# Designs tried in a protein design run: designed miniproteins, single chains, continued (2). Part 115

Each design is a single chain, and the fold is of that chain. pLDDT is the mean over its residues in the fold that is shown.

## One batch from the design tools (miniprotein)

Design m7994
Fold by ESMFold2-Fast:
Structure m7994 (fold): chain A 99 residues (1-99)
Amino acid sequence: MEPVVEIDAGDLSLPGKAREAAERLRAEMEAQGVEHGVLTGYAPISEVKRIKEEVEAAGLEVERILADLKPYPVHPVTYSANPEYLQFHKLRVHVRLRP
């Protein structure tokens, strides 16, 4: 059984949120001496590329991003900001420490 660190970042659609969460995940992975981690959160599928870029900017290698096919319920403020009803999905970002 390989040890894995997992953290939940919440709304990954917020600018810089994925990067901040990835920096925290990296610090926890280094503290526990584990090479693999998972960042969880929710965002529109259109944001997946930006989330990957933010996570990689934090010094982690993105191995895979998984999206739940079921829409994720979002806070009413998010709907007010996005009247076109952006569909949010639960995301799992599988990462590895860079050597």
Scores: mean pLDDT 75

Design m7995
Fold by ESMFold2-Fast:
Structure m7995 (fold): chain A 65 residues (1-65)
Amino acid sequence: MEELRRELGEILNELASKYSYDEIVDKLAEKTGLSKEQVEAILNGDVEPDEETLRKLLEAARELK
């Protein structure tokens, strides 16, 4: 799980060069079916996602590259 979190962080840093934070949140929410509020809470570290949710976010983030 820690490895998935690290990879997600690396991809988010790449996406920050192309998209604003709000755009990243919107696109991740749309691709995963999560609410914007859930995506923001996970990205801010306010909520620890399960491995399945983290994997979905990682796959969505990879598609945005």
Scores: mean pLDDT 80

Design m7996
Fold by ESMFold2-Fast:
Structure m7996 (fold): chain A 96 residues (1-96)
Amino acid sequence: MAEKAKEEAEKAAELGKKGSELAAEGYKKGDASRYTGGVLLATGSGITAGLAGRRGGEEGKEAARKAGEEILEAGKKAGPAGERAGEAGRRAAEGL
């Protein structure tokens, strides 16, 4: 029942982590396309996790929050640009 919400949030977390890392790489290389794509991937993944959480009740909400935290943590490890992309993903996941 909440299993689909957890699976969707976990997949969103993995994509969001890649988005945060991609944003950091794009910023370091001056690659605007990679940076923009990374930010969009992190934010979109956060939205997906948040929507899944809304449907999964309390357990789904926790899975979405955890996904957002993982996206932000990956961003922080990648550097300031990654942290900003990760924060956008986290806010989207918690924002419902």
Scores: mean pLDDT 82

Design m7997
Fold by ESMFold2-Fast:
Structure m7997 (fold): chain A 100 residues (1-100)
Amino acid sequence: MIELSFAKSSLTVAGGGSADVEVNLSKALTKDATLVATLYDENGNEVGKTSVDIPAGATSATITVSGLEKGKTYTVKAKLYDKATGKIIAQGEPVTITVK
C-alpha cells in the first residue's frame, strides 16, 4: 500500500499569499495519479483546493496552496486519486500552516 506523508507536519509562512507543501510517497507510484490538497480555515471551512498530476514512477510531489492570510492558521489535507478510476489510493495526516 502507498502511504502519503508531508515532508513537514507543520509549516510557518511569513507575509501570507501561498505556501509550497512537499509530499512524499512510501513507494514509487505504479499508475498516473492526481494529488488533491484541500485547505481548511481554523473553523474547519474549506477555503481552497488545488491539484497536481503525478506520473507513474514518482516518489514525491510539491503542491502550492494559495489564499493564505497573515495571522491565520490553516489545515491542509492531501488525497491521492487514481487518475483513471477516481478512487483514493492514499491519504496522509493533515499538515498545519501558520501564517505570520
Scores: mean pLDDT 79

Design m7998
Fold by ESMFold2-Fast:
Structure m7998 (fold): chain A 97 residues (1-97)
Amino acid sequence: MIAKEQGRTDLLTTAAGVLYAAAQWTGDPEAFDGAIEVAKEAGEMGSATAYTILGEALLRFRPDRLEEAIRYFQKALELDPTNEKARRLLEEAQRRL
C-alpha cells in the first residue's frame, strides 16, 4: 500500500468503528447509514477491517441486506484471510440464510 493512502484508510477505518459504536448506542438509522458509508469508502481503499465493520452493521441492523453483508465479509477475507472477526461473522451470516 502507498503510505499516504494507508494513513487515510486507517483514519476512515477508525472513524467507521467509532460511528458504528455510537450508532449501536443511539439506535438511529441515520447514524448507522453514516457508519456504513464511511466503512464502504475505507473498504474500497483496501481496509479488511472496514469491510468487516460494514458487514457487521448490515448483519445486525439491515436483515434485508444479509446477502450484501456476506459479500462484504468475503471481501474482507480476500484482503486479509487471517481476519478472525470477518470469518466468524461470515459463518454467523451464512447460518441465517
Scores: mean pLDDT 80

Design m7999
Fold by ESMFold2-Fast:
Structure m7999 (fold): chain A 87 residues (1-87)
Amino acid sequence: SSLLEEAIELLKRAAELAEEKGDLELAKRMREVVEKIKNGELSYKELAQELVEIARRLFDLGSELNDEEMVRLAVELGEVAREILEK
């Protein structure tokens, strides 16, 4: 699915940024979700719930740090979650 590929790429970039900013726990969580997507371990509902929670935390972190790329990635992850739930 193109949505799953998009989620993986957004999560990989967001994990890199979170790690660079010192949020190692958020980076680890995003990388674990990438592996679960690749292994087919998440239902679409479970994936959407994970993406919403990650997007919320990433948005809060990006807003606090005034990191426009991190805020943009959070919004894009939230949009992917919405599109997954609408199918």
Scores: mean pLDDT 88

Design m8000
Fold by ESMFold2-Fast:
Structure m8000 (fold): chain A 79 residues (1-79)
Amino acid sequence: SLVEQRKEDIKKAVEEMIKNPEKFLEILKEYARKYGKGIDPEKLSPEQLAKLFLNDAEYYGLDPELIEKAKKIFEEVLK
């Protein structure tokens, strides 16, 4: 289903950010292009992109451990 695909895409996005933290912004922009309902990711701040992603990750029931890993990456690369 589209819901299960979105859950898998969120999980894979976090796993890719863990492997390649330097690509976090690219990954967030790709997610927003696919699931942001026509949002132009180039017009959003990195903080807005991160918030959009984390809200969806929590809503779709991503593992809390993976959510915490994503938050740490965002803390390290945004400031």
Scores: mean pLDDT 82

